Designed miniproteins, single chains. Designs and how they scored, part 77

Each design is a single chain, and the fold is of that chain. pLDDT is the mean over its residues in the fold that is shown.

## One batch from the design tools (miniprotein)

Design m2669
Fold by ESMFold2-Fast:
Structure m2669 (fold): chain A 65 residues (1-65)
Amino acid sequence: SSSELLDKIHLIVTLLINENQELYDEINELANNNDLSPEELIDKALEIIKEKNPELYEKILELLK
């Protein structure tokens, strides 16, 4: 549902801001420079997080359960 997707975005954004502001800024720039859907943005953000901060990626996956 749209609500579930927004909750996931909020969780990811909150963790990025708190634990890796630089990575948040990079993903936010990607979102602003590309016409991505919310689903595409989540997928791309998770891919970037997994590559650049795998420890944070594992935290996000655990919290999304």
Scores: mean pLDDT 78

Design m2670
Fold by ESMFold2-Fast:
Structure m2670 (fold): chain A 90 residues (1-90)
Amino acid sequence: EEERKRLIEELKRLIREIKEKNGIEQTVEAIFHIVAAYKMKKEGLDPEVAEEYLELAKSIIGEEKTKKLLEILEKLDLSDDELSKLIQEA
């Protein structure tokens, strides 16, 4: 419970930082590339294609932010609707 709250606040902070630096369109694009990658890995789909999605995110927001977002998003396992709301609220 405490860990989930901490992860949501960390996610909101990272989203705010990315929005301020890159704008909303690039923020949404990078986040959904990361979501595509971890969903593919979770389902055991093509790992090379999953890695390509991560490389696309890295090209937008950098390696460190991509890695942090991937770790948080995998742990939270948010729906696309929940994630879209967090992006708008951040």
Scores: mean pLDDT 82

Design m2671
Fold by ESMFold2-Fast:
Structure m2671 (fold): chain A 108 residues (1-108)
Amino acid sequence: MMEKKLELIKKAIEKALELRKNKDYKTLAEGQEYVAKGELEKAAELGGISLVSYIANELEKKEDLEKLLKLLKEIVEELKKSDDPVAKELAEQLETHIKRLEERLKKL
């Protein structure tokens, strides 16, 4: 179950990067709407980055939060290696999610 959630997050982030580089903001907006509807697979296909927060809020176990945190840190590290401003902006957005997860883990 957790592996599927991490796969959806990775797909959403990869697709968000692709769509932002192509300036396909209409598809990105549709992805966010599918997150709100709880249609997570469709949201991931459309670069719905709010899927990170949605899945994080569903996680109850410290181990699962740590797995999500590790994935996000790995993705941010890769994005920061890029000279592309779009990749850097996405990395900054994901760092906000990382900080929130670290705060939640301190309380557990």
Scores: mean pLDDT 86

Design m2672
Fold by ESMFold2-Fast:
Structure m2672 (fold): chain A 105 residues (1-105)
Amino acid sequence: SFIFATDEQAEAAVTRELRELLDERIEEARRKGNEEMVALLERLRAALPSLSTRQRAALTLMLHRIQDLDDDQALAVLRAVVAALGLSEDQFLEVVAALRRQLDA
């Protein structure tokens, strides 16, 4: 009975969704000529193998949230997220949570 996904299957699904979102956003940024947006999104894509499932899930939620922002706001958020890639998992998750709270205020 495959009613419940295994942790491995859940991790694969999160990684797939995140890669698809990043690829879609990169293509959109390329069409708009936003080279900085492309560079930031490509850095996030390159970091995926080093990220935990929790970090990938948080990043997926953030990428969904930034699609509702203008390009200047999206760039500011992505710069902060990319800077947080050098931090510990818990510090990265706190930065992403703080950014989401700021956007929802």
Scores: mean pLDDT 81

Design m2673
Fold by ESMFold2-Fast:
Structure m2673 (fold): chain A 80 residues (1-80)
Amino acid sequence: SAAEIQAMAEKTKEYVEKVIEEIKKASPLEKSILIGSTVMYLAMVKRTLRKIAAQNPELEALLQEVIEELDELERRILEL
């Protein structure tokens, strides 16, 4: 449902924002590991959202907005 997608998006954004703050304070080695694992996590979340859209075409617009927000978070992480 739309509510489930929004809840997943909000929890994902909250988690990633916390990880970004940890990355900023991390050692070079920890930074590399955190960036890699978080990018992989975001890719898995986006894959799940696309699967939901394929089964629920009416949610496609909401899903696209969420994926764009997650892509922006990924860009911010890769710049750290």
Scores: mean pLDDT 85

Design m2674
Fold by ESMFold2-Fast:
Structure m2674 (fold): chain A 85 residues (1-85)
Amino acid sequence: MKEGKVIEIDENGAIARISGVDIFIPIETVNKLGIKVGDTVKLVRVYPVQLAVQPGGELLTAVEVEINGEKAIGYVRPEDAEKLL
């Protein structure tokens, strides 16, 4: 199972790094799950779908992660998704 750490949190969300890939977790999820810098993030699966996380934003590949025993949806650049497989 691939795992990494939450490396940064700002007003938009958290960045978790797994296998050199940055995964974005929206601020609503960060607040709901009490996510903190240094938390362990486990990769559960990569979805074969792309979603716009913000209006007018880039299309990102959805990933399921586990943080603090809770499952959450994160987003990764499509070009980086293969590095998580």
Scores: mean pLDDT 79

Design m2675
Fold by ESMFold2-Fast:
Structure m2675 (fold): chain A 57 residues (1-57)
Amino acid sequence: GAAALAAREALGRANLENASPERKQVLLDIANTLREIGDRLTEGIARGDLGHGLGGG
């Protein structure tokens, strides 16, 4: 979904700019985090939990 696209774009920017190894690693970490969020969202949709929005907490 949208999270995966954002992660791909972030990685592309690092590669194009020939960024420092440190910057590349940070962007890769962000990409991994976004991918995990996307997976959790997919699970929530399957369970129908996302339809209720944020539970009162």
Scores: mean pLDDT 69

Design m2676
Fold by ESMFold2-Fast:
Structure m2676 (fold): chain A 70 residues (1-70)
Amino acid sequence: AYSERARRRAEAARAEAEAYRAANPDHPAVLVAKEIGEKLNEIGDKLNEVLVDAKTEEERKKKLEELKKK
């Protein structure tokens, strides 16, 4: 019950966020998030291993920025 309820709320929040992005596709923050998501999908497992091993948020940001520069 609890895990299902939490998942449903997360799904609802994600759907609401997607609706907002669809209504505001040109917003700078939305465009940046979309670009980062696309690059993450391209290197899936490899990046996931790197991100999981990152000890700080700063290390994660550095690696994401390096990928964007590719």
Scores: mean pLDDT 64

Design m2677
Fold by ESMFold2-Fast:
Structure m2677 (fold): chain A 67 residues (1-67)
Amino acid sequence: HMEELRKKAVEELQKLGFSKEEAERIVDLVLNKPIEEAAQEAYKRYGDKGLEAVRAVLKIIKEFEKK
Protein backbone atom coordinates (compact mmCIF):
# COMPACT_ATOMS: atom_id res chain seq x y z
CA HIS A 1 0.00 0.00 0.00
CA MET A 2 1.03 3.64 -0.58
CA GLU A 3 1.47 4.37 3.13
CA GLU A 4 4.06 1.56 3.53
CA LEU A 5 5.87 2.75 0.39
CA ARG A 6 5.92 6.31 1.76
CA LYS A 7 7.29 5.19 5.16
CA LYS A 8 10.03 3.07 3.54
CA ALA A 9 11.02 5.90 1.16
CA VAL A 10 11.18 8.47 3.99
CA GLU A 11 13.43 6.12 6.02
CA GLU A 12 15.82 5.62 3.07
CA LEU A 13 16.03 9.39 2.43
CA GLN A 14 16.81 10.00 6.12
CA LYS A 15 19.77 7.60 5.72
CA LEU A 16 20.95 9.90 2.89
CA GLY A 17 21.01 12.82 5.36
CA PHE A 18 17.60 14.42 4.77
CA SER A 19 15.38 15.47 7.68
CA LYS A 20 12.00 13.75 8.06
CA GLU A 21 10.24 16.87 6.69
CA GLU A 22 12.58 17.12 3.66
CA ALA A 23 12.25 13.37 2.99
CA GLU A 24 8.43 13.58 3.14
CA ARG A 25 8.43 16.53 0.68
CA ILE A 26 10.65 14.68 -1.82
CA VAL A 27 8.53 11.51 -1.55
CA ASP A 28 5.35 13.58 -2.10
CA LEU A 29 6.96 15.18 -5.18
CA VAL A 30 7.78 11.78 -6.73
CA LEU A 31 4.35 10.28 -5.93
CA ASN A 32 2.24 13.29 -7.04
CA LYS A 33 4.13 14.76 -10.03
CA PRO A 34 5.52 13.51 -13.36
CA ILE A 35 9.05 12.23 -12.73
CA GLU A 36 10.69 14.98 -14.83
CA GLU A 37 8.96 17.71 -12.76
CA ALA A 38 9.74 15.93 -9.47
CA ALA A 39 13.43 15.63 -10.44
CA GLN A 40 13.65 19.31 -11.51
CA GLU A 41 12.02 20.53 -8.26
CA ALA A 42 14.25 18.29 -6.10
CA TYR A 43 17.37 19.46 -7.97
CA LYS A 44 16.32 23.12 -7.60
CA ARG A 45 15.98 22.74 -3.81
CA TYR A 46 18.72 20.19 -2.96
CA GLY A 47 21.04 19.93 -5.98
CA ASP A 48 22.62 16.56 -6.78
CA LYS A 49 21.41 15.21 -3.41
CA GLY A 50 17.85 15.88 -4.58
CA LEU A 51 18.41 13.76 -7.69
CA GLU A 52 19.91 10.99 -5.52
CA ALA A 53 16.78 11.13 -3.32
CA VAL A 54 14.44 10.91 -6.35
CA ARG A 55 16.40 7.86 -7.60
CA ALA A 56 16.10 6.22 -4.14
CA VAL A 57 12.30 6.76 -4.08
CA LEU A 58 11.97 5.33 -7.62
CA LYS A 59 13.93 2.22 -6.53
CA ILE A 60 11.50 1.72 -3.62
CA ILE A 61 8.48 2.19 -5.95
CA LYS A 62 9.88 -0.57 -8.21
CA GLU A 63 10.31 -2.86 -5.18
CA PHE A 64 6.68 -2.28 -4.14
CA GLU A 65 5.42 -2.92 -7.72
CA LYS A 66 6.43 -6.57 -7.15
CA LYS A 67 4.07 -6.76 -4.14
Scores: mean pLDDT 81

Design m2678
Fold by ESMFold2-Fast:
Structure m2678 (fold): chain A 62 residues (1-62)
Amino acid sequence: GTDELLKLVAKNTDPESVDALKSRIKDPSAESIQALEVASEAVKGTNPEIATLITQEVEKLK
């Protein structure tokens, strides 16, 4: 869910976090995309680089 995505990206600034997000989202459903968008907004103020990585993963899944 969204909470677990937020926890993963908030703690990490490394590529392993992006790989973990990818593993959790196998089908690009609206729900999965929404969870990534919420995670990106939540970390944008704290870790803009991680927010960018999440946005890139959303684009790859579309």
Scores: mean pLDDT 61

Design m2679
Fold by ESMFold2-Fast:
Structure m2679 (fold): chain A 75 residues (1-75)
Amino acid sequence: SREEEVLKLVEEFEKEAQRLAEKAKEAGDEEALQKILELSAETSRRIAELVEAGAPIEEIKKVVEEAIKRMREVA
């Protein structure tokens, strides 16, 4: 279902965000950590807005993929 696909995407996003945040924290890179946390918060808000608006799963997936890419570039 759409709900199951959204939950899976959110779990994938949250897991990767946590991993990258932990990596930045262990490295003592406060700037990278802050950017990852800001991107994570912004992405979570955007996902919530898209879910509430009934946006296609493909659009939500693109937002998640772009956010993960940006977080990896910062880390």
Scores: mean pLDDT 85

Design m2680
Fold by ESMFold2-Fast:
Structure m2680 (fold): chain A 111 residues (1-111)
Amino acid sequence: MSEFQKELIERLKEKIKEEKNPIKKKALEILLKFAEIVTNEEALKILEEGAERILKEEDPTVIMGELLDTVRKAMDLETDPAVRAALEALLEEGLAELAEVAREEAKKAKE
C-alpha cells in the first residue's frame, strides 16, 4: 500500500467519525472501502476529490450522484478484472446499505 493510499484511508476514517449526516457518512464509508482495494494511484486521487465534493453537499440526491460519478471514474482506471469485480461487489453492497440508511431517515422524519 502506498503512502498516499494510507494517508487517504486515515483521512477518510477521521471524516467518517466526525460526519453527522448518515447518508453522507455511508457514502464516505463506501469510498473508504474502495480506497482500501484500488491499485491505481489516479483512482485514489479520484476517490479523494470525490470525498471532498461529497463533504460539501447536503442534498441526498447530489451526494448519491457525486458518489456514483466518483466510483465509476475510479473503476474505469482499474485494469485488473478481479479487483474490478471486487469493486463492483463493494458498490452493490454499499448501495444496499445506503438505501437502508435513507429508509431509516425517512422513517424518523415521520415519528
Scores: mean pLDDT 81

Design m2681
Fold by ESMFold2-Fast:
Structure m2681 (fold): chain A 89 residues (1-89)
Amino acid sequence: DELKITKTAEEIVNYLKSHHASKSEILEHANSILESLGFSPKYKKRVLEALSGILSIESKRLGTDDSVELGKVIKTTDILRAYRFYLLL
């Protein structure tokens, strides 16, 4: 599970760096990756909630919704930390 989550986080960060996308488009792309990797609905929900939280925090911090700018600062480890936080809730 953690290995699949790590791969998902890496794919999401690569998508951010390569595409000018809205928050909703990023979440939809992440959902597609999670679906293709065979994540359960419960794990998909947690990963998407973690990603949504990171995007909101970094967007506010940077003053931008541009996915490319967000992708410069959002790390795979940031997504993993947020996912672990939501697992503990």
Scores: mean pLDDT 73

Design m2682
Fold by ESMFold2-Fast:
Structure m2682 (fold): chain A 69 residues (1-69)
Amino acid sequence: PSEEEIQEEIDRAMEDMQIAVAIIEIKRNGFDAALADASKSKRRAEILLRALKRINAPQEQLDEAEAII
């Protein structure tokens, strides 16, 4: 594979790890705490939105996460 393809694979693996951690945090501390932390940066908000989509969260939670991006 190309150098770019290898980098994309690494970036995808890192993002999947961040999403998995976000899912654990939602389950442990709840949505409101996760949303408050995600509001501190666009990247955290994007990871939270991906995590919520992965666990099939209610549309209202998806909308709140999307609004802070």
Scores: mean pLDDT 81

Design m2683
Fold by ESMFold2-Fast:
Structure m2683 (fold): chain A 99 residues (1-99)
Amino acid sequence: SAFREQLAREAEELDALLPDFDPATQEVARRLAAAARRVAAATTEEEAVAALAELLRVRAEAYAAEGLESGRALAALSEEELRARARELLEALRALEAA
């Protein structure tokens, strides 16, 4: 999947930039890179959904910390709601890859 390859690449790029960030930003970047790698490494549909839900949560928390309203709304979602969003996103991405 091109999407999974892109996430793996983005995680590697975040790791390369870590030493140049302040400690608070380093922690957020580490969490984002780890979550992206879990999505890229997922071998089943359920693993992909769970990993993508985690990536969405970590990103939402990071955006909320920066004061972004979109991040706050996503961070308020339950684990089940995040998994539903992740499933919808994966289905949309597969539709695009099949086009």
Scores: mean pLDDT 74

Design m2684
Fold by ESMFold2-Fast:
Structure m2684 (fold): chain A 80 residues (1-80)
Amino acid sequence: GFVYVDPSLSEEQKEVIRKTAEALRAIGEGIQKAIELKKKGDPRADEVLELGAKAAKAIVNEDYEKAKEYKKQFEEVYKE
């Protein structure tokens, strides 16, 4: 299932978990696109994966604005 939130957590902790789950779904979409590109032999697959990894690290550091920017960048890589 999607994110289970422990009722004993504070509302702030629950919000962080929800934002993290939403951001991880977006990264999952980027990974799926990178797999598609790699199957086509497209060299952009590695660039998408690198940007996705940077977005994931930003999420771990609770820098959601930076994660959003990296997500936008890897989406632009395969937008052609």
Scores: mean pLDDT 72

Design m2685
Fold by ESMFold2-Fast:
Structure m2685 (fold): chain A 97 residues (1-97)
Amino acid sequence: SLEERLKRLREEIRRLSEELSELLVRIQRERGVDSLPSEEDLRRLLELSRRLLELLEEELKIKRELGADPETLRRLEQQIAGVRALRERLEAELRRR
């Protein structure tokens, strides 16, 4: 069912979000608050955020099909925009190296 697919998708989103957060905390701890990530760290952040973005877009599609309330859809669109903004900053940083 779409509901079962959505549950699996949410679990994957949770795992990727946790992995991304853990990587960001690790980078901050190892390099200091104002230090730039290494190229390897930037590529890892980009890959995790790419996967997260794909899953969030799929969640949005399924929730629209299920007739989710406008506020739920708006919050998800805001999350997607946030991940896109993060990716743009990371890609710009990688291009400067």
Scores: mean pLDDT 84

Design m2686
Fold by ESMFold2-Fast:
Structure m2686 (fold): chain A 94 residues (1-94)
Amino acid sequence: SMMEEALKEIERLIETLEDPNATVEEVSKLMQRFAELLLKLSEEEQKEVLRYFQEKLAKAKPANPEAARQAYTVLGIASKELGIELPEEVAAKM
């Protein structure tokens, strides 16, 4: 299912953000793939997937601050556009 694929891409993205050997380019490619999957979901499914992303990212310990900031920024913009409230931890890292 598309929603399950989107959730798995979030798991991969978080794992990549926590990898000290991961590059900003690798994170960017994963974010692009995630965005493409989101566009195939309904608005309600997009909101659920973004809430899951917020929860996972809030608990994450990123190894690369620059790559992490890019992920937080994209998540923050998408969440605001869909009317999803940002956790304070995520908002502070944007």
Scores: mean pLDDT 77

Design m2687
Fold by ESMFold2-Fast:
Structure m2687 (fold): chain A 94 residues (1-94)
Amino acid sequence: SMEELRKKWESITDDEEKFELFKELAKEELKKLDIPEEVRELLFKAYEYYLRYSITKNEEDREKAIELARKAAELAKGYDTPEAKEIVEAVESS
């Protein structure tokens, strides 16, 4: 459950374990969004690169995350759901 993942998040200090936990949390949150699967997959991959950047501090990981997020937003422009519109606005305002 989300509550169990949150408690585990707060108790974990190891980078590898946090990486796996953050990925699972992101996956569960993205499943709740009314968006196309292709957009969901790109957002998840963007988040994985961003999470990797938080550990490695490698600027290439950050650049990949931004690139994938922008690609997800471009695809989301074709869809008329509140969630898709919110994704476009969030990425374009960043």
Scores: mean pLDDT 79

Design m2688
Fold by ESMFold2-Fast:
Structure m2688 (fold): chain A 100 residues (1-100)
Amino acid sequence: SEVDSLSEFMKIQLMILKVLAEHGPLSAREIAERLEVSQPTTNAALRTLEALGLVESRRAPGTGERLYSLSPGGLAMLERNRDFVEEVVRRLEEERRKRR
């Protein structure tokens, strides 16, 4: 399938967009924990998504923690590709279960 042609890093990027759509603004640490992906890989994916204009970041008041959220462009991308993103997530969850 088309999903099988995606790199692991591209699949992680799509999962980040989905998790931000569902859970709102999150820190890089919270995203890494939810996806069970290393912090350096999560940080690299977030930098790529910000450069593409799909994700925005802001500093939380008081703590100064950087929080990430979907941009308008990121939301539009997810809405147009909802079924494909859901298939990517499903495949990654199945692969995680198979490796146990």
Scores: mean pLDDT 78

Design m2689
Fold by ESMFold2-Fast:
Structure m2689 (fold): chain A 65 residues (1-65)
Amino acid sequence: MEKEKEEVIREAEEMAKAAGGKIKEVTPDKVVIVLEDNSVINLFIGLAIQSELYLAGMEGELVIE
C-alpha cells in the first residue's frame, strides 16, 4: 500500500502504459501522467495512479492528449 517513491513511480509507468499513455515528467514532488483519452478505463487508471502517488507524498497530474 504505502511504498517508496521509486516503486510508486515504476507502478505509475506500468499503469500509464496499460492505458496507452506514458510518464511525461518526473520531479521529486510531482509526476505528470499522459493518457490517450478520458474514457472510463483511463480515468480509473489515472485515479489509481494519483492515489498511489499521493500516498507516497507526491502530486500526480493527469494530462489527456
Scores: mean pLDDT 72

Design m2690
Fold by ESMFold2-Fast:
Structure m2690 (fold): chain A 78 residues (1-78)
Amino acid sequence: GLTPAEAENIVNLAQKLSGDPNKISTEALLLALNVAKELGLASITNKQQLEVGDILLKKGSDEVTKAEAVEAILKASA
């Protein structure tokens, strides 16, 4: 499973990719998760990636806050 620190590192990468200091795009978050998985920076399974995507879709927005992004990753990894 992911630690809170690992989730926050992924979200920090997604925030830089989003270009907005207050919001993280769903596309940037999913890209950051895929990069972390492919580079072995965090123990992320394909099922956990799909669960993060499902959580984000249920929010009905293409953008989330940093706190919401961290929560989604941790919930998917629990």
Scores: mean pLDDT 77

Design m2691
Fold by ESMFold2-Fast:
Structure m2691 (fold): chain A 63 residues (1-63)
Amino acid sequence: MKEELEKKAQEELERYEKGATEFADRVIAANPEARDAYQAMRDLGIELAKRAVEAKLQRELEK
C-alpha cells in the first residue's frame, strides 16, 4: 500500500510539472521579455505542489 500511494503521488506531481511547464512555455512565447519571471513562477509552483503532494502522502500513510 505504501508503494502504491508513493506511485500515485509521483504521477500526480509529474502531471502537474508537465502542465505547469507547458503553460509557462506558451506564456513565455507570447511574452519573451518576461521569461525569467515566468520561469521563477513555474519553479515556485512546482516546489509548492511537491510539498503539497508530500504532505498528502504523509497524511495517507498515517491512517
Scores: mean pLDDT 77

Design m2692
Fold by ESMFold2-Fast:
Structure m2692 (fold): chain A 68 residues (1-68)
Amino acid sequence: SVEAEREEARREIRRLRESGEIPELNEAQKYTAASLRAIGASLDEGIAKGDLSLPLDEELKKKILEEL
């Protein structure tokens, strides 16, 4: 499910952040992350309504990673 994929990606990012492997986001990356966060909310709504059929594994993980 989308929520399970989001949680998996968040766990991976949390692990990388704790190990210090994740670099700090620059200003441009923070702006992109904020934009993707808004898109993520719309994506969740569309999936709940059955409007979306995306290749969730790669695209959803990528969006979550970029939101950081």
Scores: mean pLDDT 52

Design m2693
Fold by ESMFold2-Fast:
Structure m2693 (fold): chain A 86 residues (1-86)
Amino acid sequence: SELIEEVIELLEKLREALRAGDWEAAEEYLERIAELLSKDPEVARTFLRIAQESGREVYERRGSADREAQVEALERAIERLEELRE
């Protein structure tokens, strides 16, 4: 639950960075998320399933051109993860 809370906080920061067009910060938050997920394979598996369900693989994110779609995918992933935090 603690790890999921940290991932949610970083996803929220990533979402705001993407909304602001701050790609440098967005990349930093993605790296931090990947580092956290590497510590818990079960949480990593859950995150990957949620990311695929929202139609995006967060780690493959590259596009400045599809920023709104990436923000929407993150919002859906955050919502689903918050349902699991306990």
Scores: mean pLDDT 70

Design m2694
Fold by ESMFold2-Fast:
Structure m2694 (fold): chain A 94 residues (1-94)
Amino acid sequence: SAADRQREYLTLIGIMVREAEEILEEFKRLNAPEEVIEEVEKNLKYLREVLERAKAGEPISDEELAEAIKKYNEILKLYAELTGKPDKEFRFLE
């Protein structure tokens, strides 16, 4: 149903925000270049805005979800580039 799909979207966006915030903390801990931190913050801002609108009762469109996934993947690429490892290996191995 549409309501079930919206709950799944809200859950997925919430997970992406939490994981992106953890990556941002790690980048700050590692003293990543300021331009990299700013790029993560820019992408995370979009994710937070979608999450806050959804929490306020606005439906998440398929296009907004696709854009959120793109922004999240941009954060994961920066993390992999900085650490020299795919993000999934850091998260799923242990």
Scores: mean pLDDT 81

Design m2695
Fold by ESMFold2-Fast:
Order: structure tokens, then C-alpha cells, then sequence
Structure m2695 (fold): chain A 65 residues (1-65)
């Protein structure tokens, strides 16, 4: 899914972001998940799993700062 690839890529870039950008990215990921699931409810489990992995990577980036 293009959405899954974009969300994981955003998390990878987040390791180089400021704390405020990391929090904004976390919020953006959750908003994007909700919008995508509304359009494609059959992919909800896959989208949530990818979003959870992306948030985990963002939390790791924040913890390293």
C-alpha cells in the first residue's frame, strides 16, 4: 500500500527532526490513518499496524534526544 510506505518513510526521516516536528509527525500519522481507513475500511488492520510501527520509531527518535 502506498500509504504504508509513506508512513514508514516518514518515521525513518523523523530521527533527524526536532521534538516539535516529531510530535507533529505523530499527530499527522494518526490523522492520515483515520482518513485512509475511512476511505478503505477493508485495510484498517494493515494501516493501523503500519501506523503503530511508525509511531514506535518516532518514540524511539524522541527518546534518543
Amino acid sequence: SPFVEEILKAAEIAEKMTPEQLEAARDSIRVAEDRYIKEHPELADEVRKAGDEAIKRLDEAIAKQ
Scores: mean pLDDT 73

Design m2696
Fold by ESMFold2-Fast:
Structure m2696 (fold): chain A 78 residues (1-78)
Amino acid sequence: PLSEQQRALARQSYDLFVDDLIKQGVPEETARDLGAALLVEAGYGDVLSPEERARAERLLAEYGSALAYLRAVLAELA
């Protein structure tokens, strides 16, 4: 199990990652979904809300990985 400090740092890293992607012009929902999928793959899914985690797990089931989802998003933008 993650410590409270590890959970806080993982959540803060997620929030900063999402904010940075939004500032770079990535749609908010895409940024949140990508960040959440990366956290679940890294083993930090426990820092997400049940709803955020459920969305991330559905996305990973659909695309196979966070990287595959990123590639699909980039292909649609090209």
Scores: mean pLDDT 83

Design m2697
Fold by ESMFold2-Fast:
Structure m2697 (fold): chain A 83 residues (1-83)
Amino acid sequence: MEELAQKILDLLRESWYDEKKLKEADELLQKIAELLRENETPEMRELVRQLLEEALKIGLEAAKKAGDEETAAALEKALALGK
């Protein structure tokens, strides 16, 4: 789990200019969601929550740099709701 989380965060940080890396990160997020369904523990839930929060922050920065105001607003709203 931790290695997958780290890889997703690294891919998202590098994905500013590469849609294929964003798709790879999405596929890894789907894999983590499947693992969570099979191994639902408080520790796994907290790890996924932290991963999603960091992913949303990275995505928000990417959207702002791309000038995508609609996506940036949606990601800010998602971050606010996650707290």
Scores: mean pLDDT 68

Design m2698
Fold by ESMFold2-Fast:
Structure m2698 (fold): chain A 91 residues (1-91)
Amino acid sequence: MEIEVVLHYADGRVERIRGSVELEEALSIYLIGVFEEARLKGAERIEVRFRGPPEATEYARRVALKVARGFGFEVEREEVRGGEARLVFRR
């Protein structure tokens, strides 16, 4: 499964991170790292995009929502279309 993350900062800076996970079990560890880095860097908005099989992207959406909440991020927008899930979170 492909993962793209975009971190948005108050000053208008934008950082892009691309990754992939082969196993669903690795996804939570990967996302914990992403959200921890975003928190430490002071990102105000995080956009996460998952691409893969529909069952995998739906699982990834649920994991991302749980991890984001743990790091103090709230969901601003969710878009799910067969094989793609796009989530936008804010502090």
Scores: mean pLDDT 83

Design m2699
Fold by ESMFold2-Fast:
Formats: structure tokens, sequence, C-alpha cells
Structure m2699 (fold): chain A 76 residues (1-76)
């Protein structure tokens, strides 16, 4: 789970210049929903992941990864 979430943030960081932010948020939210996260929480977490990736803040990225992992665990 954590590795999957970490790959989502890394993918967002790599694609920030080539994919519209709204589309990136939608794609990450879709993947989180496939892991069982409710739609509203998935969108919120996806936006936080993209914002953390844009900021380049490793501590913020670790915090949002922890939150996303816990959301997936709560959903199952």
Amino acid sequence: VRETIERMIEGARAKLDSIPEDLMIALIAHELRSLGVPAEEARRLAREMVEAAKAGDEERQRRVIDEAVEAVRRAR
C-alpha cells in the first residue's frame, strides 16, 4: 500500500509540467477509490498529494503518504 501511494506522488512530481493539475488530481483520486477510499476523501487526498509534490517538500509528502495509507486501511 505505502509503495503504491509513494509511486502516486512520484508520478505526480514527474508529470507536473506535462499534465494539467486537475487531470492529475482526477487520476490519483480514481486510483485511491480503486483501493477503497470514499470519493470525497480520495479527491481531498489526491489534491494534497499534488500540492505536496508541487511544493517539493519531502516532509509534507511523507505526511500525506501516511494519511493516504491510513485512509486505505480504514476503507478495508
Scores: mean pLDDT 77

Design m2700
Fold by ESMFold2-Fast:
Structure m2700 (fold): chain A 100 residues (1-100)
Amino acid sequence: SSSSATGSATVAEAERRVVATLDAPAGAEITVEARNLGPADASVALTLVDQRGGVLATAHVAAGGSATLRATATEAGRYTVYATAVAGTATVEVTMTATF
């Protein structure tokens, strides 16, 4: 079984945005596929967090780049992907999938 969510956010410097959230049962494998749509001078940091705000995975994504974040859900709950602009203003798209 699986569930998925897709989200998009535009994030500017000094801003943190929720890009996507997904509810997962305990034991699920969470995969986040992310793209930074740019513009060319924009870079982002992505953080996957658990329901308690614990950091599970991070990635830095340059303009036009992509990244995959993976984690196992140790507890049932809501998992969230945040984006923070490292440089410029960026638009980020993510797809989250929980497999259980």
Scores: mean pLDDT 84

Design m2701
Fold by ESMFold2-Fast:
Structure m2701 (fold): chain A 62 residues (1-62)
Amino acid sequence: SDAANKGGAAGAIYLAQGDRERAVAAVMRHGGADRETAERAVELLEQGDGRGAGALLSEASG
């Protein structure tokens, strides 16, 4: 979904800047995920698993 794509992209951008707190907030705000799901998605992005993060956010978005 577009929300999952926006959430994942925003999270990745803030992680690249070293701002994990903003990455989680961006995934919640733009991806429509709750905090627990957003934190898991950000953890996957930190591990280099962009595909896994995207799949998790797509499931959370419906």
Scores: mean pLDDT 79

Design m2702
Fold by ESMFold2-Fast:
Structure m2702 (fold): chain A 75 residues (1-75)
Amino acid sequence: MKEVHLELTEDTTEEEIRKIIEEAAKEGKELVVTTKDDEIAALVIKLAKEKGVKLRFEDSHGTLHLWEAVQRVLE
């Protein structure tokens, strides 16, 4: 499969997120993220964009709030 599925929480460290994105970049895989934390979502988007990794969010429960965090980081 071309996808890496990942559930992230407020307790997930920046170091862990960076490691996962680096691995996805090396494998040329799409990163599929589920998270309820807007700050984590923003960080993931920033790092994925810098590494050229395709990113998709699966958390339907937090999707609207995640999108607002994304817009702030991309400004």
Scores: mean pLDDT 68

Design m2703
Fold by ESMFold2-Fast:
Structure m2703 (fold): chain A 67 residues (1-67)
Amino acid sequence: SSEEALENGIRAAEGAEGASAGTVAATSAWDLGKGGIMSREQAAEAIAAALAAPDGRTAAEALRNAY
């Protein structure tokens, strides 16, 4: 489901450490955009915010805020 896909992305980002967390969250945002769960604009904002995130919690919040 759409909600399950989002939850999986958030959980993956929260579980990632250091610089990899932003990449994990950005990849999840891209996939959610491709799947039509996020709009193109929401996905772009989530990707930018995730890549700028200093940690996994902030990267996960980028996904939550865009949804």
Scores: mean pLDDT 78

